Designed miniproteins, single chains, continued (4). Designs and how they scored, part 34

Each design is a single chain, and the fold is of that chain. pLDDT is the mean over its residues in the fold that is shown.

## One batch from the design tools (miniprotein)

Design m13239
Fold by ESMFold2-Fast:
Structure m13239 (fold): chain A 66 residues (1-66)
Amino acid sequence: MKEKFEDLLKKLIKDNYSNKETAEKIQKMLEEMGLKELAKKVKEKIISMNKKEVIDFLKSQLQDLQ
C-alpha cells in the first residue's frame, strides 16, 4: 500500500502523470482492496485537483499509513 502511493507520487513528479492517470491508478488500487465506493469518491476528488493538490494528497496518504 504505502509503496504503491510512493511510486505514484514519484511518477507524478518525474513522468508528469496527469491527474486523470493518477486518479485511475489510485481507484484501481482501492478497488483491488475491496474499497470500491471509496475508490470512486477519491477519483472524483483527484480529477478536480491541480497537480500540487494531488501531490499533497498522496503525501498525506503516505503519512496516514505510517
Scores: mean pLDDT 71

Design m13240
Fold by ESMFold2-Fast:
Structure m13240 (fold): chain A 91 residues (1-91)
Amino acid sequence: SKAEELKKRIREEAERLIEAARRGDSEAALEHARELLKAINDANIKDPKKVARLIGLLLRVIGAILDGDSEAAVEAARELEREAIEAIDEQ
């Protein structure tokens, strides 16, 4: 289904972001953050509270990457992945 394809994209892009962040590759990490945003947008999540939460998590990911804080970027990316998948499954 489209939902299963989107969840797969979210998991794959989150993993690539985490790997890039762990090696200090901010350019690659930001590219994968952009792909995560695209996948979340494509999911067309209807609950505005969930959308706001996911955008807040994405901003935390981007901020941590720009600050060079790989641990914070990994933590925020894991939380973003989990909550995005939950939001898709609850529709």
Scores: mean pLDDT 88

Design m13241
Fold by ESMFold2-Fast:
Structure m13241 (fold): chain A 73 residues (1-73)
Amino acid sequence: SAEEVEAEARRLIREAVEVLRKAQTREAVIKAIAAALTAIGAIAIVRYTGDLETAKRELEAAEELLKEAKKLA
């Protein structure tokens, strides 16, 4: 559902902020910011288009970026 997509996006944004707070490398900072922005994009897609499939793909991309950021932090 749209609410589930938004809840997952908010979780990813929160985790990205935590990675950003602890990040010691420029690459970790960049990937954490990219993850947060991608998750925000998923919220926008749901709110303006209702395309849950595209929003879910954006959340998957955000999670991948977040995992990369955590490895580099």
Scores: mean pLDDT 87

Design m13242
Fold by ESMFold2-Fast:
Structure m13242 (fold): chain A 70 residues (1-70)
Amino acid sequence: MIEIPQSTSLEQLEEEKETLEKQREALRKLLEELKRAGAPEELIEAAERSIERLDEMIKALEERIKELKE
């Protein structure tokens, strides 16, 4: 079983959130490059869906962090 230390879990979640935010920024830059290059709509949509998925994961982590603080 995965043991999450209560006293450090908040810091770990915040670090994971930062990692996902950096990945989201990288994908946003990639999306801009794809649009500029005239990439196929399918690739643009795939990048947009990946960004949306990361947004959902970040929000889930933010909710977890909030629960641990409150």
Scores: mean pLDDT 78

Design m13243
Fold by ESMFold2-Fast:
Structure m13243 (fold): chain A 74 residues (1-74)
Amino acid sequence: GVTVETVEKAAKRVGVELTDDQRKEFVAFYRQVVHGQMGVPWSDEKDQQLIDKLVELGVSKEDAKKLLEEVKKL
């Protein structure tokens, strides 16, 4: 599953700086959205919820989209 280290690696690839607390909050939210619906594949609705959370944490919309794509690869 996605971990704080996964998010850190993705953030470094995109050039986004996230605090330890921001990374932990995103991982917790990711687990609710992605793993809380077992057997449901990736969807535009899940992507939008995760992008919105990254924007709430201070990431730009464009960087949030890139960060999510990098997280999906890990």
Scores: mean pLDDT 78

Design m13244
Fold by ESMFold2-Fast:
Structure m13244 (fold): chain A 73 residues (1-73)
Amino acid sequence: MEEEEKRRKEEEAERLREKAIEYTSKTAEYMGLGIKYKIDGDEKKAEEYLEKAQEYSRKAEELVEKARKLREE
């Protein structure tokens, strides 16, 4: 019935949100590393970590939107 389908959608939305939080934490971690290497003068390594942070940020945003759509219906 509809109640079980709602719960399944909520569980999946929650899992997506948890993954988004994990990716957001990774984004913060890599941003910190990028800033550290930029201060150290390692521009290439700084750029590599900042780019990786942007990638995780985009993935986190996609997961948040997917979770939002699941909760809307």
Scores: mean pLDDT 81

Design m13245
Fold by ESMFold2-Fast:
Structure m13245 (fold): chain A 88 residues (1-88)
Amino acid sequence: MKIIEKKIKELEEQLKKDPNNARLYVNLAMLYVTLGDAEKAIEYAKKALELDPNNPLAYRVLATSYKLLGDNEKAEEYRKKAEELWKK
């Protein structure tokens, strides 16, 4: 079994117990980026931002995911937003 797929399953089980944990959503989003599943990564990153709207990791995931989809304009917008939040 792939290590990333196992980690996703572990985080999904944790999320069932703590559905309002923004960190779990960001971690799931990052793993889906690693798998190349940009759509799932965007879904989880957006959920993280609903819970924590100034999370720079969630914006970084959105930037990478939109780049994977070929939406370079949105990728650059979210990359800049992530950098701004890391500087503050």
Scores: mean pLDDT 83

Design m13246
Fold by ESMFold2-Fast:
Structure m13246 (fold): chain A 55 residues (1-55)
Amino acid sequence: MSEEQIRRLAREVAKETGVDFETALAVVRALVEVEGLSEEEAKRRAIALLRSVET
């Protein structure tokens, strides 16, 4: 996944979860680069993870 695509996905996750962009970016980047998830899987997993975190 490209850097631009990761940033775009992070913005979508931030919007859906209400977390800041930097937090969403870190989670999406880890799911894509460390776990090797697809765009759709990374988005679903990031939203689930961030919804379980109270800020």
Scores: mean pLDDT 78

Design m13247
Fold by ESMFold2-Fast:
Structure m13247 (fold): chain A 56 residues (1-56)
Amino acid sequence: ASKREQVLLAVAEEMARRGRAPSDEELRAIAERYGVSVATVRRAAAEVLAAIAANS
């Protein structure tokens, strides 16, 4: 799986676990874990939220 797919999955799991959008602190933790920028994780979070909204 690509690094992008891993980040998307991590964001989706965080949202599922908390029942809400991730905080900036949570996004930073994911960014550190996967060696990507916080901007990359924020983009992934927006994409996951859009997908959930479209399919819920």
Scores: mean pLDDT 79

Design m13248
Fold by ESMFold2-Fast:
Structure m13248 (fold): chain A 58 residues (1-58)
Amino acid sequence: MEVSGEELQRIVDRGVAGELTPEQVREELLKLGMDEETARAFADALAGRVPSAPPAAF
């Protein structure tokens, strides 16, 4: 799957800016043709979540 680095950066920037939730970032990356695993990793990083942390951050 060929994903533009520019498009990837734009989605990440929107997530960091709070325009997209981590779940929406995952969905947008999947629409670009990324694997679910990779999209999930970006969403998890954006949420400030690590593998040892709980999914909910409230």
Scores: mean pLDDT 69

Design m13249
Fold by ESMFold2-Fast:
Structure m13249 (fold): chain A 72 residues (1-72)
Amino acid sequence: EAERLAEEASRLVALAAEAYAAGDYETARRYGEEAQRLAERALELAADDPEELRRVQERIAAGVAAAGAAYA
């Protein structure tokens, strides 16, 4: 479940980046907020398993880094 939520969050981050690139800042903000909510939930669910927590954190970080690079 936690990894699934992290994957969904990463997908929403990608959609937010696409919306931002298209000049649709309102849609980008909404996707970003949803992604953050799902990422927080994924981290909470993975908290009891250090290995799963690390995988979830890495997946989220990769998605955020990829989106951030689009603005640099």
Scores: mean pLDDT 74

Design m13250
Fold by ESMFold2-Fast:
Structure m13250 (fold): chain A 94 residues (1-94)
Amino acid sequence: MTKEELLEEAKKIVAEAFSYYVDARVKLHEIGAPKEVIDEFDKIANEYFKKMDELLEKAVKSDDPEEIQRLVDELKKIYNEFKKKMDELVEKAK
């Protein structure tokens, strides 16, 4: 994969993570979750977004395709952990 292709994949993952966050937050509102639960959910989501952004920034600054591939793979791992955590928080709020 080229650097450009890897960065496009990384950007798509971050965009999908944001979409997943929005959908999960809507579910929390639908079940009538208290403000404190939504605030903690937002805080946890922001911590994951910060980690994903840090990985994307490292990938943008790298000229080594193998390093960029490793960073994108780590981003995919964080995204999968993020989805599981978002699902757990929504289920816990029910």
Scores: mean pLDDT 86

Design m13251
Fold by ESMFold2-Fast:
Structure m13251 (fold): chain A 69 residues (1-69)
Amino acid sequence: MPTREQLLEAMDIIAEVIKKEGADTPIEKVIEEAERQSPELGAFLRKLAESNKTANGLLKSIYDLLRQL
């Protein structure tokens, strides 16, 4: 299971992708960037992407996970 530190790192990666490519950027671009930096983090985001379609949607899902911890 991802640690709080890994979830925060994921949010930073998503925020950087949104900053460069936009909030509607396909999830696949975010997952590819995360996999390049951490294979485990990329795999986690790929699972989370099953119910999210955009980078902004992923960010919200991670925020919700953080608040439940």
Scores: mean pLDDT 73

Design m13252
Fold by ESMFold2-Fast:
Structure m13252 (fold): chain A 73 residues (1-73)
Amino acid sequence: MEHYEKGKEAFEAGDYETAIEHYEKAIEEDPNFAEAYRNLAFAHAALYAQTGDPAHRERAGEYYRKYKALTGE
């Protein structure tokens, strides 16, 4: 869980790009880590709000759908 914790630290600091890098490492280690997908969705949503880049909006939706699939939604 070290990458997930570092991702949370970066997210809390407002460093969403670093948070994404750590959360991506967390899902590489555990592809079923539902909370990491949810936090990836939130980090991409935050970057979309900052930049207006539609790629972040698209990725936020993709990660959130994966989160819901893993939680049985």
Scores: mean pLDDT 85

Design m13253
Fold by ESMFold2-Fast:
Structure m13253 (fold): chain A 74 residues (1-74)
Amino acid sequence: AEEYRALADKYEALAEKSTGPQAADNYVKAARAYLEAGDYERAIEMAEKALSLDPTNEEARKILDEARRKLQEA
């Protein structure tokens, strides 16, 4: 469980140090890792950042929808 959060933090840091498509991809990876860690608020934030850079990213949208649903159920 804690391993997913550490992984998410690393991808978030990589996204902050990159630009364009690489940043979007790293935000998607961070969002997925936060989702797996159960950190739904952070997963939403990362997915929204990915969509801000690439609005057509279907994976980011799916993660956003799933994280929002899980947050409401908690």
Scores: mean pLDDT 82

Design m13254
Fold by ESMFold2-Fast:
Structure m13254 (fold): chain A 74 residues (1-74)
Amino acid sequence: SNEQRLLALVAELVDHALRRGDRALAERLFEVIQEFFKTGDVEGAIRRLRELAEELGAPEELVERLVATMRSLQ
């Protein structure tokens, strides 16, 4: 499902943050997803995820897959 795909992509970003010792960034990623499921604010969540992914140095392709999956959830 799109929900399972979203969780898998978020887990990949969280793993990258934890592997570099950035627990605070991992917590912020988790909070963005929790707020998204609570509010349904897709565009707000996308903006926050892009900011966190940039801070993490995540590949743009991973970010684009995450964004596309979130938009599929409305």
Scores: mean pLDDT 80

Design m13255
Fold by ESMFold2-Fast:
Structure m13255 (fold): chain A 82 residues (1-82)
Amino acid sequence: NIEEAIRLLEEAAEAAEAGDGKKAAELLRKAAELASKDPSVPEWLIDQARGAAIAAENGQYKDAAEAAKELIERLRKILEEK
């Protein structure tokens, strides 16, 4: 679940950088849903992913891409601790 969420966040960052806010938002929401199934992922991190999806929908592509990259780093740390 976390590994697939990271992959979706990588695709979301790429979509946001390409200016595809709709695709970025869909990928960010899917990543949040997958991450939420793992109890080691804190709720604030899932909320941050949903916030990034809203930013992508509002045309804030750079903010959405940066948020996705930060989320990838946080999820990788959680995965390493397992």
Scores: mean pLDDT 83

Design m13256
Fold by ESMFold2-Fast:
Structure m13256 (fold): chain A 60 residues (1-60)
Amino acid sequence: SELQKELEELKEEIDKVLEEIVKIEETNDPNDPKAQEEIKKLEKEAEELGKKAEKLTEEL
């Protein structure tokens, strides 16, 4: 139950990060280096959260 709750929280955090990436992509040119840097940072954050979720899924 506790692991399932942590998984749900991680999924919500991942969804928020992905939503932020989409927002940046919609409001900026894909070739804007500042926007690319921000997206790269958010992608790394989503990847780290995804790895945590995967590890918790293996424990379930």
Scores: mean pLDDT 81

Design m13257
Fold by ESMFold2-Fast:
Formats: C-alpha cells, sequence, structure tokens
Structure m13257 (fold): chain A 59 residues (1-59)
C-alpha cells in the first residue's frame, strides 16, 4: 500500500513533467500538487522526496 502510493505519486509527477514540457504549466502544477500531497501523507513532510516534490509545486 505505501509502496503503491509512492509509485502513484511518481506517475503523477511524470505526467506533470510531460505537461510542463508541452507548455501546460497550470495543469502540470495540479499534478505536482497531487503528487506532493500523496507523498506527504505516506512519508511525512520532512522526507527528502516530499521536499523535492514541494519544490516542483513552486516551479
Amino acid sequence: SKEEKIKEAEELAEKGRELAAAGDYETAHQYFVKAYELLKEVLGEDHPKVKEMARLTKA
């Protein structure tokens, strides 16, 4: 379950990167926020992966 949620968050982040590469920054931001929220719930706010995802939400 935890590993599955991490994988789901990674897939959401990949979709966000594809959208950002296509110039759709607004939709990309939504995917990064979803990935961040999912990682935060499973790993906690101080985890390095969560901090990395938080930076993507501000890019």
Scores: mean pLDDT 83

Design m13258
Fold by ESMFold2-Fast:
Structure m13258 (fold): chain A 80 residues (1-80)
Amino acid sequence: MKLEEAKKLNEEAQRLEEEAREAAAQGNTEEALRLLEEAERKAREAIRLLKEAGELSEEEEKEALRLLEERFAAAREKAR
């Protein structure tokens, strides 16, 4: 089910964001940024699956991707 796949990808992205925060707390900025990059990829895939499932219009997909880019840009800034 596409919705269940999107949920799983979002859960994986959240786990990676948590791991990134822990890596940043340990002073491992390089690892934190790597984990955030992987989390962003999974979150983008979740948005794509929601669009394919008919849960998002094309305009909603664009807005979701914009908000996601802002969220991960802020997370990367905080990790530095």
Scores: mean pLDDT 83

Design m13259
Fold by ESMFold2-Fast:
Structure m13259 (fold): chain A 73 residues (1-73)
Amino acid sequence: KKEEAIKLLEEAIKYAKQGKLSEASRLVFRAKLLVEDDPEAVKLLEDAMQYLARGDTEKAIKLLEEALKLVEE
């Protein structure tokens, strides 16, 4: 559900900002499954997961914030 995806993305952003990239990545994967009907959101979350895997926290957070705004609409 949309509300559940929003909560997961908010938690993912929080963990990413804390440097807990593994926890953030797991939450992003779960959020992606909930928004699979939105191809733009899925693309943003897939790109964010790749940046988290590379340790590029700044780019990952930016993409997660963009996905959160899109899902909130």
Scores: mean pLDDT 84

Design m13260
Fold by ESMFold2-Fast:
Structure m13260 (fold): chain A 75 residues (1-75)
Amino acid sequence: SAEEYLKKGKEAFEKGDYETAAIYYQRAIDLDPNNAEAWLNLGKVAEKMGNTELAKKYYDKAIEIDPNYEEAKKF
């Protein structure tokens, strides 16, 4: 499920495995494109990998789906 992929992505992110985290978050989005948390977390991965432009695009998508992600607006 999308939620299972989110959990696996978070576990990989906590270990500093950003490539694996991105793969799991992308799998979550493939199952549920409206999962704002998955888009937000992809933004955080892109930020950790130094890709500021990509992070902004993912954060914008998260806000588009769920405007309550105020943290993404601060990027």
Scores: mean pLDDT 83

Design m13261
Fold by ESMFold2-Fast:
Structure m13261 (fold): chain A 70 residues (1-70)
Amino acid sequence: SKKKKEELEKRRDKLLEEAGKKVRELTEEAKKAKEEGDEEKAKELYEEAERVMEEAREEAGKLLQEMAEV
């Protein structure tokens, strides 16, 4: 139904918004670590940010598929 599609769209938008916020926090921490000369910590934080975004994209993709099925 159209209502289910709208609910899935809201879920997807919220998921991407929350992931974007976390990625921004991790990226800021990575920049600070790099400025402090801690390249290993910066690398780990950038990798974590990429992982968060990849997971969010995968979940968003599943929601898009569910939207196509309703």
Scores: mean pLDDT 82

Design m13262
Fold by ESMFold2-Fast:
Formats: sequence, C-alpha cells, structure tokens
Structure m13262 (fold): chain A 58 residues (1-58)
Amino acid sequence: GHLSDEQLAAARAQIEALAAEDPEGALIAAKMLYREGLELGDPRLVALGREALARLAK
C-alpha cells in the first residue's frame, strides 16, 4: 500500500479519538478503512481496520 507508518498511526489515533466522541462514526470509519485496505491490497490497512472493528464491537 501507499500509506506510511506515520499515516497508519494517525489513522489509528483518529479512530480512537472519534470512538470517544462518536462511536457510530468511528464504526463507519473503521469499516471504510477495512474496505480500502482490501481494495488497495494493503495488509497493514486491512489489519488496522479489522482491529478497530474488533475494539468497537466490544
């Protein structure tokens, strides 16, 4: 994928921040990240989206 380690860390931090303020929005963002990872073939982005979805579903 095209995402740097810094961009992945920023995306993770944004989802965590959004989860505190807007859990529904965070869930949508996590689903979009997972989908983008699949479309781009970026296993790190897929893993990030999947991890976020697992955390939000608890």
Scores: mean pLDDT 79

Design m13263
Fold by ESMFold2-Fast:
Structure m13263 (fold): chain A 72 residues (1-72)
Amino acid sequence: MISEAVSAEGFLRSGERFFKRGELEKAKASYTTAINLDPKNAKAWKNLADVLEKLGELEEAKKYREKAKKLE
């Protein structure tokens, strides 16, 4: 259970900004934090999978896409 839903959403938005700038490692860290705060956030799992695909981490990307799909 998260203490503050707004914190998870804040990290999700930070990850999106880093991703748009091509700062993939910072995007990965921000999305990972968002998931730790709200593991039911399908968008965070999907966005993390997109970052992992760009980083060449295809196995983790597949796993996280499947997680996101189950939460949608």
Scores: mean pLDDT 79

Design m13264
Fold by ESMFold2-Fast:
Structure m13264 (fold): chain A 58 residues (1-58)
Amino acid sequence: MDEIMKKEKEFREYADKGDVEGAAKALRELFEASGKNPSDERIRELAEKGVAARAAGA
């Protein structure tokens, strides 16, 4: 619970910085904390989309 919130915050910080690799790592840990383990490629794709969406919205 608290871990998920902290990982979401880390993801947003990396996304704001435009750090795709950092965002992907934070997402992977977030999914693990929620009991899920998707593929690294899927996580990276989601991180790239998240970073792009945040940059476009900023």
Scores: mean pLDDT 77

Design m13265
Fold by ESMFold2-Fast:
Structure m13265 (fold): chain A 71 residues (1-71)
Amino acid sequence: KAADYVQAAIDVARRDPSLMGSAADMIVEAASTVLPPEEVQTLKKQLDQAVKAGDTQGVIDLGQQALQKIQ
């Protein structure tokens, strides 16, 4: 389930901040199965910015927002 995959990604980022890029990729992949392409591109851009900034909490927050939309 897309929701379970996003939750797993959030848990990965919480456990190991060095994996936040992988977590962001997981969130985008899950979102791509359920959300419109335009929303996925917006989410991907926001996640990419958070990862580049080293903002682990930003990645987690964006994952939680995606989870709300795919439920």
Scores: mean pLDDT 85

Design m13266
Fold by ESMFold2-Fast:
Structure m13266 (fold): chain A 60 residues (1-60)
Amino acid sequence: SLEELEKRVHELVEQMRAEKDSAKRLEYAREISELLKKIDEMNAEQGRKLLEEVERKLSG
């Protein structure tokens, strides 16, 4: 479901923020990107909002 995908994205963002290895962080970023793409395909507006939220968390 969309909710399960959103939950997975949040879990990966938390793991990425806790990760000290830049290569591992890039792997998490790729997984997040792939999931966001799937969410965007399911609901374009909801996917866009989630992308903005993730970008805020990564830049803050």
Scores: mean pLDDT 80

Design m13267
Fold by ESMFold2-Fast:
Structure m13267 (fold): chain A 64 residues (1-64)
Amino acid sequence: MAELEALSLEVRRLLAMAAGSQGKVTPEQTEKVMRGELSDEEVLELARKATPEQLANARRIAAL
């Protein structure tokens, strides 16, 4: 969890959008992601719904 909390805003938005593409995010949550208004806890919740591939890709970007 600490690694996800430390991710940049852009990477956290990628994780949330990845979860949204699977239909596991409401339209309201998608709008919050676009505005960058999601809390770290909300991003982590959406990241739990992301595929392992999407999560790994976001971590790769964060490591750059």
Scores: mean pLDDT 62

Design m13268
Fold by ESMFold2-Fast:
Structure m13268 (fold): chain A 78 residues (1-78)
Amino acid sequence: DEAEELRRELERAERQTKMNRIGLETGQDYLAGVKKRAAKLSPEEAAKLIQQAENAVNWMQKSLADWEARAKELAAKL
């Protein structure tokens, strides 16, 4: 049944969305910690560490958006 297959894929996409939200929250907490520690570093070292942490958070945000889009696409087909 095509509808049953779509429901299973939607459930998977919804689980991935939830996990990615948790991952993003953890990443944002890490970035906040990096920004606090960066106050004790040179401006150049601070900028580099903050940029690395921000790049990771940005990647997590994109991953979350991709899974949310997939869940919406699958839901629309049901």
Scores: mean pLDDT 86

Design m13269
Fold by ESMFold2-Fast:
Structure m13269 (fold): chain A 58 residues (1-58)
Amino acid sequence: NDRNTILKALRELMKKRKISSEELVEKILNSDPEIIKELEKLGVDPEKAKKFLEELSK
């Protein structure tokens, strides 16, 4: 499912970039071009990832 794919991608990016989940979320919400490209490479739609993270913060 989309949520599981997003969660796996976030975990991989945290390991690869050696950043915290807070930093990764901030970069995604701010449309960091480097992070957006990595999400697409992992098969994740960046817009869907943003919506998912926005919903979690509510």
Scores: mean pLDDT 79

Design m13270
Fold by ESMFold2-Fast:
Structure m13270 (fold): chain A 72 residues (1-72)
Amino acid sequence: VTLTREQVAEIVRRFRELDTDGSGTVPAEELRKALRELGLPDEVIEDILSKAKDGTITLAQLAKALLPYIEP
């Protein structure tokens, strides 16, 4: 499973849309929904969301979780 630069840009855009207060954190359940809408496989979504703490995930945690899937 590899993500294109376009897919990564769309994921970040959706994260920013969900981050309404600009805190850099998003509820993991809202992010799960957004990632599914973008067509990511459930296995990748669950791997990304495993980085969430207290039901929220930061943009930094999202970026780190995406690194193994990003194409060169």
Scores: mean pLDDT 77

Design m13271
Fold by ESMFold2-Fast:
Structure m13271 (fold): chain A 64 residues (1-64)
Amino acid sequence: SRERVEELLREAGQPTSEEAVEAALEELRRLAEAFRRAFSLPEDSPGPERLAETVLRIDLLAAS
């Protein structure tokens, strides 16, 4: 969700501008879709979303 993405940006010390939040949301959606395709899971499966969130958190921290 938008709120969760804002939390991840704050935790990583990244800007929380509208543009930054939207870019992070787009990346999260892309990662979740990629994981669902890789594991042949339904698009509403929560597993891929959790993996995508973990990857995004790592990427944001690495960029700091």
Scores: mean pLDDT 75

Design m13272
Fold by ESMFold2-Fast:
Structure m13272 (fold): chain A 70 residues (1-70)
Amino acid sequence: LSELEKEVLKTIAEMGGEATASEIAEKLGKPQSTVSKTLKNLEKKGLVKSVREGKKTVYRLTEKGLEFVK
C-alpha cells in the first residue's frame, strides 16, 4: 500500500470503521478528489466497501482492511 492508502485506512478506523470521502479529506488536509480516488483503489483491493446512504457514499472498513490498521 502507498502511504496515503495506509493513512486513509487508519483514518477510517479512528472514525469508528466508516467515513465519507469529505470527512477523510478534512481530517487529513487532502483534496476530496485525491481521497475519493484513493478510496476507489482501496475498494478494488477489498480493503473498504462503499455503501450508499441517500445521496452520499460511505466507505466502510472490511475485515481485510482492519488487518492493515492493527
Scores: mean pLDDT 84

Design m13273
Fold by ESMFold2-Fast:
Structure m13273 (fold): chain A 87 residues (1-87)
Amino acid sequence: AEKDFEEGLKALEEGNYEEAIKHLKKAIEETDDKLLIARAYYYLGEAYKKLGNLEEAKKAYEKSKELAEEVGDELLVARSTANIEEI
């Protein structure tokens, strides 16, 4: 989970958006850590947005916001909300 999350972030930084999506989805599937899942959904939204998949990006940001609210991550709530409003 953590390794796949980090590999997903690296792929995002390198512009390998499809690879980022694969790793971030794996991170989400392999953990029950709500904060890690919330962060993974946020970056999944970023990757989908870069590919122009705006519907998938919005859904990912909405999931990130929902989970971030549950764990009290106010910064992630704000970031997800801003990205949803831009789509």
Scores: mean pLDDT 86

Design m13274
Fold by ESMFold2-Fast:
Structure m13274 (fold): chain A 68 residues (1-68)
Amino acid sequence: GAAELAARRQQHLEAVAQLSPERKQLLQEIGEKLREIGDKVQALLAARKQARETGDWSLVEEARKALK
């Protein structure tokens, strides 16, 4: 019945919650690293756009060095 389904789902959520703190920290660390990479990629794309408009590639080289 519905009570058994609810109990099984709750047991599954409790099992996930027991491993949750370590996995939550890992997901937060991955998220932060992805955001840093995203910011650097956006800076590179903006520099490339300016380089195409001005012919000045110096900003692209600076952005590439920041990415390493």
Scores: mean pLDDT 73

Design m13275
Fold by ESMFold2-Fast:
Structure m13275 (fold): chain A 117 residues (1-117)
Amino acid sequence: MHRMSAEEAEELLELIRRALLEAGGDPLAAHKILNELLEEKNYSDLEKEVATLLLATVLSMLGEARRTADLEAARAAIRARADATLDTLEEELGVEFSEEVRALVKERVTELVLELA
């Protein structure tokens, strides 16, 4: 099992943020830009897959966040979705996240969705 550090998670989340900003909300462009950014440095296949699934989570929640009038309900839904994605990553890819890293990822994903919605 690979244990993901807070520094690794923050780096991947910053690449996701850059891809989303450059793509202007286009999901296909965001995935393409993220893949290009991931190729610029020696990331593992596991780190690339984590980044791709976290990007997909942000993109899936953008539409929901844009439609809700209740910002706190949107925040809770985004955090729950991010938590479910982290569970999937641990179960299917054998990556380990500490409670601190899980909290960091959920906070950053929630921030990204709400800022871009």
Scores: mean pLDDT 84

Design m13276
Fold by ESMFold2-Fast:
Structure m13276 (fold): chain A 60 residues (1-60)
Amino acid sequence: GSMIYRAVADVEAKTPEHLSLKKGELVEVVADLGPAYLVVRSLATGEVGFVPKSALEEVA
């Protein structure tokens, strides 16, 4: 199935390519672009953007 992550804290987008999330929001991984960021889709809004890996935890 799709890899699902949860935001561990509120995330503020600093650029248009970044996604803002509230703590507890669920995202689906679209792409893994190196050590710092994931490209994710919000399950609530369908928006796609970069999120720091440090702000996400995997949902088993």
Scores: mean pLDDT 81

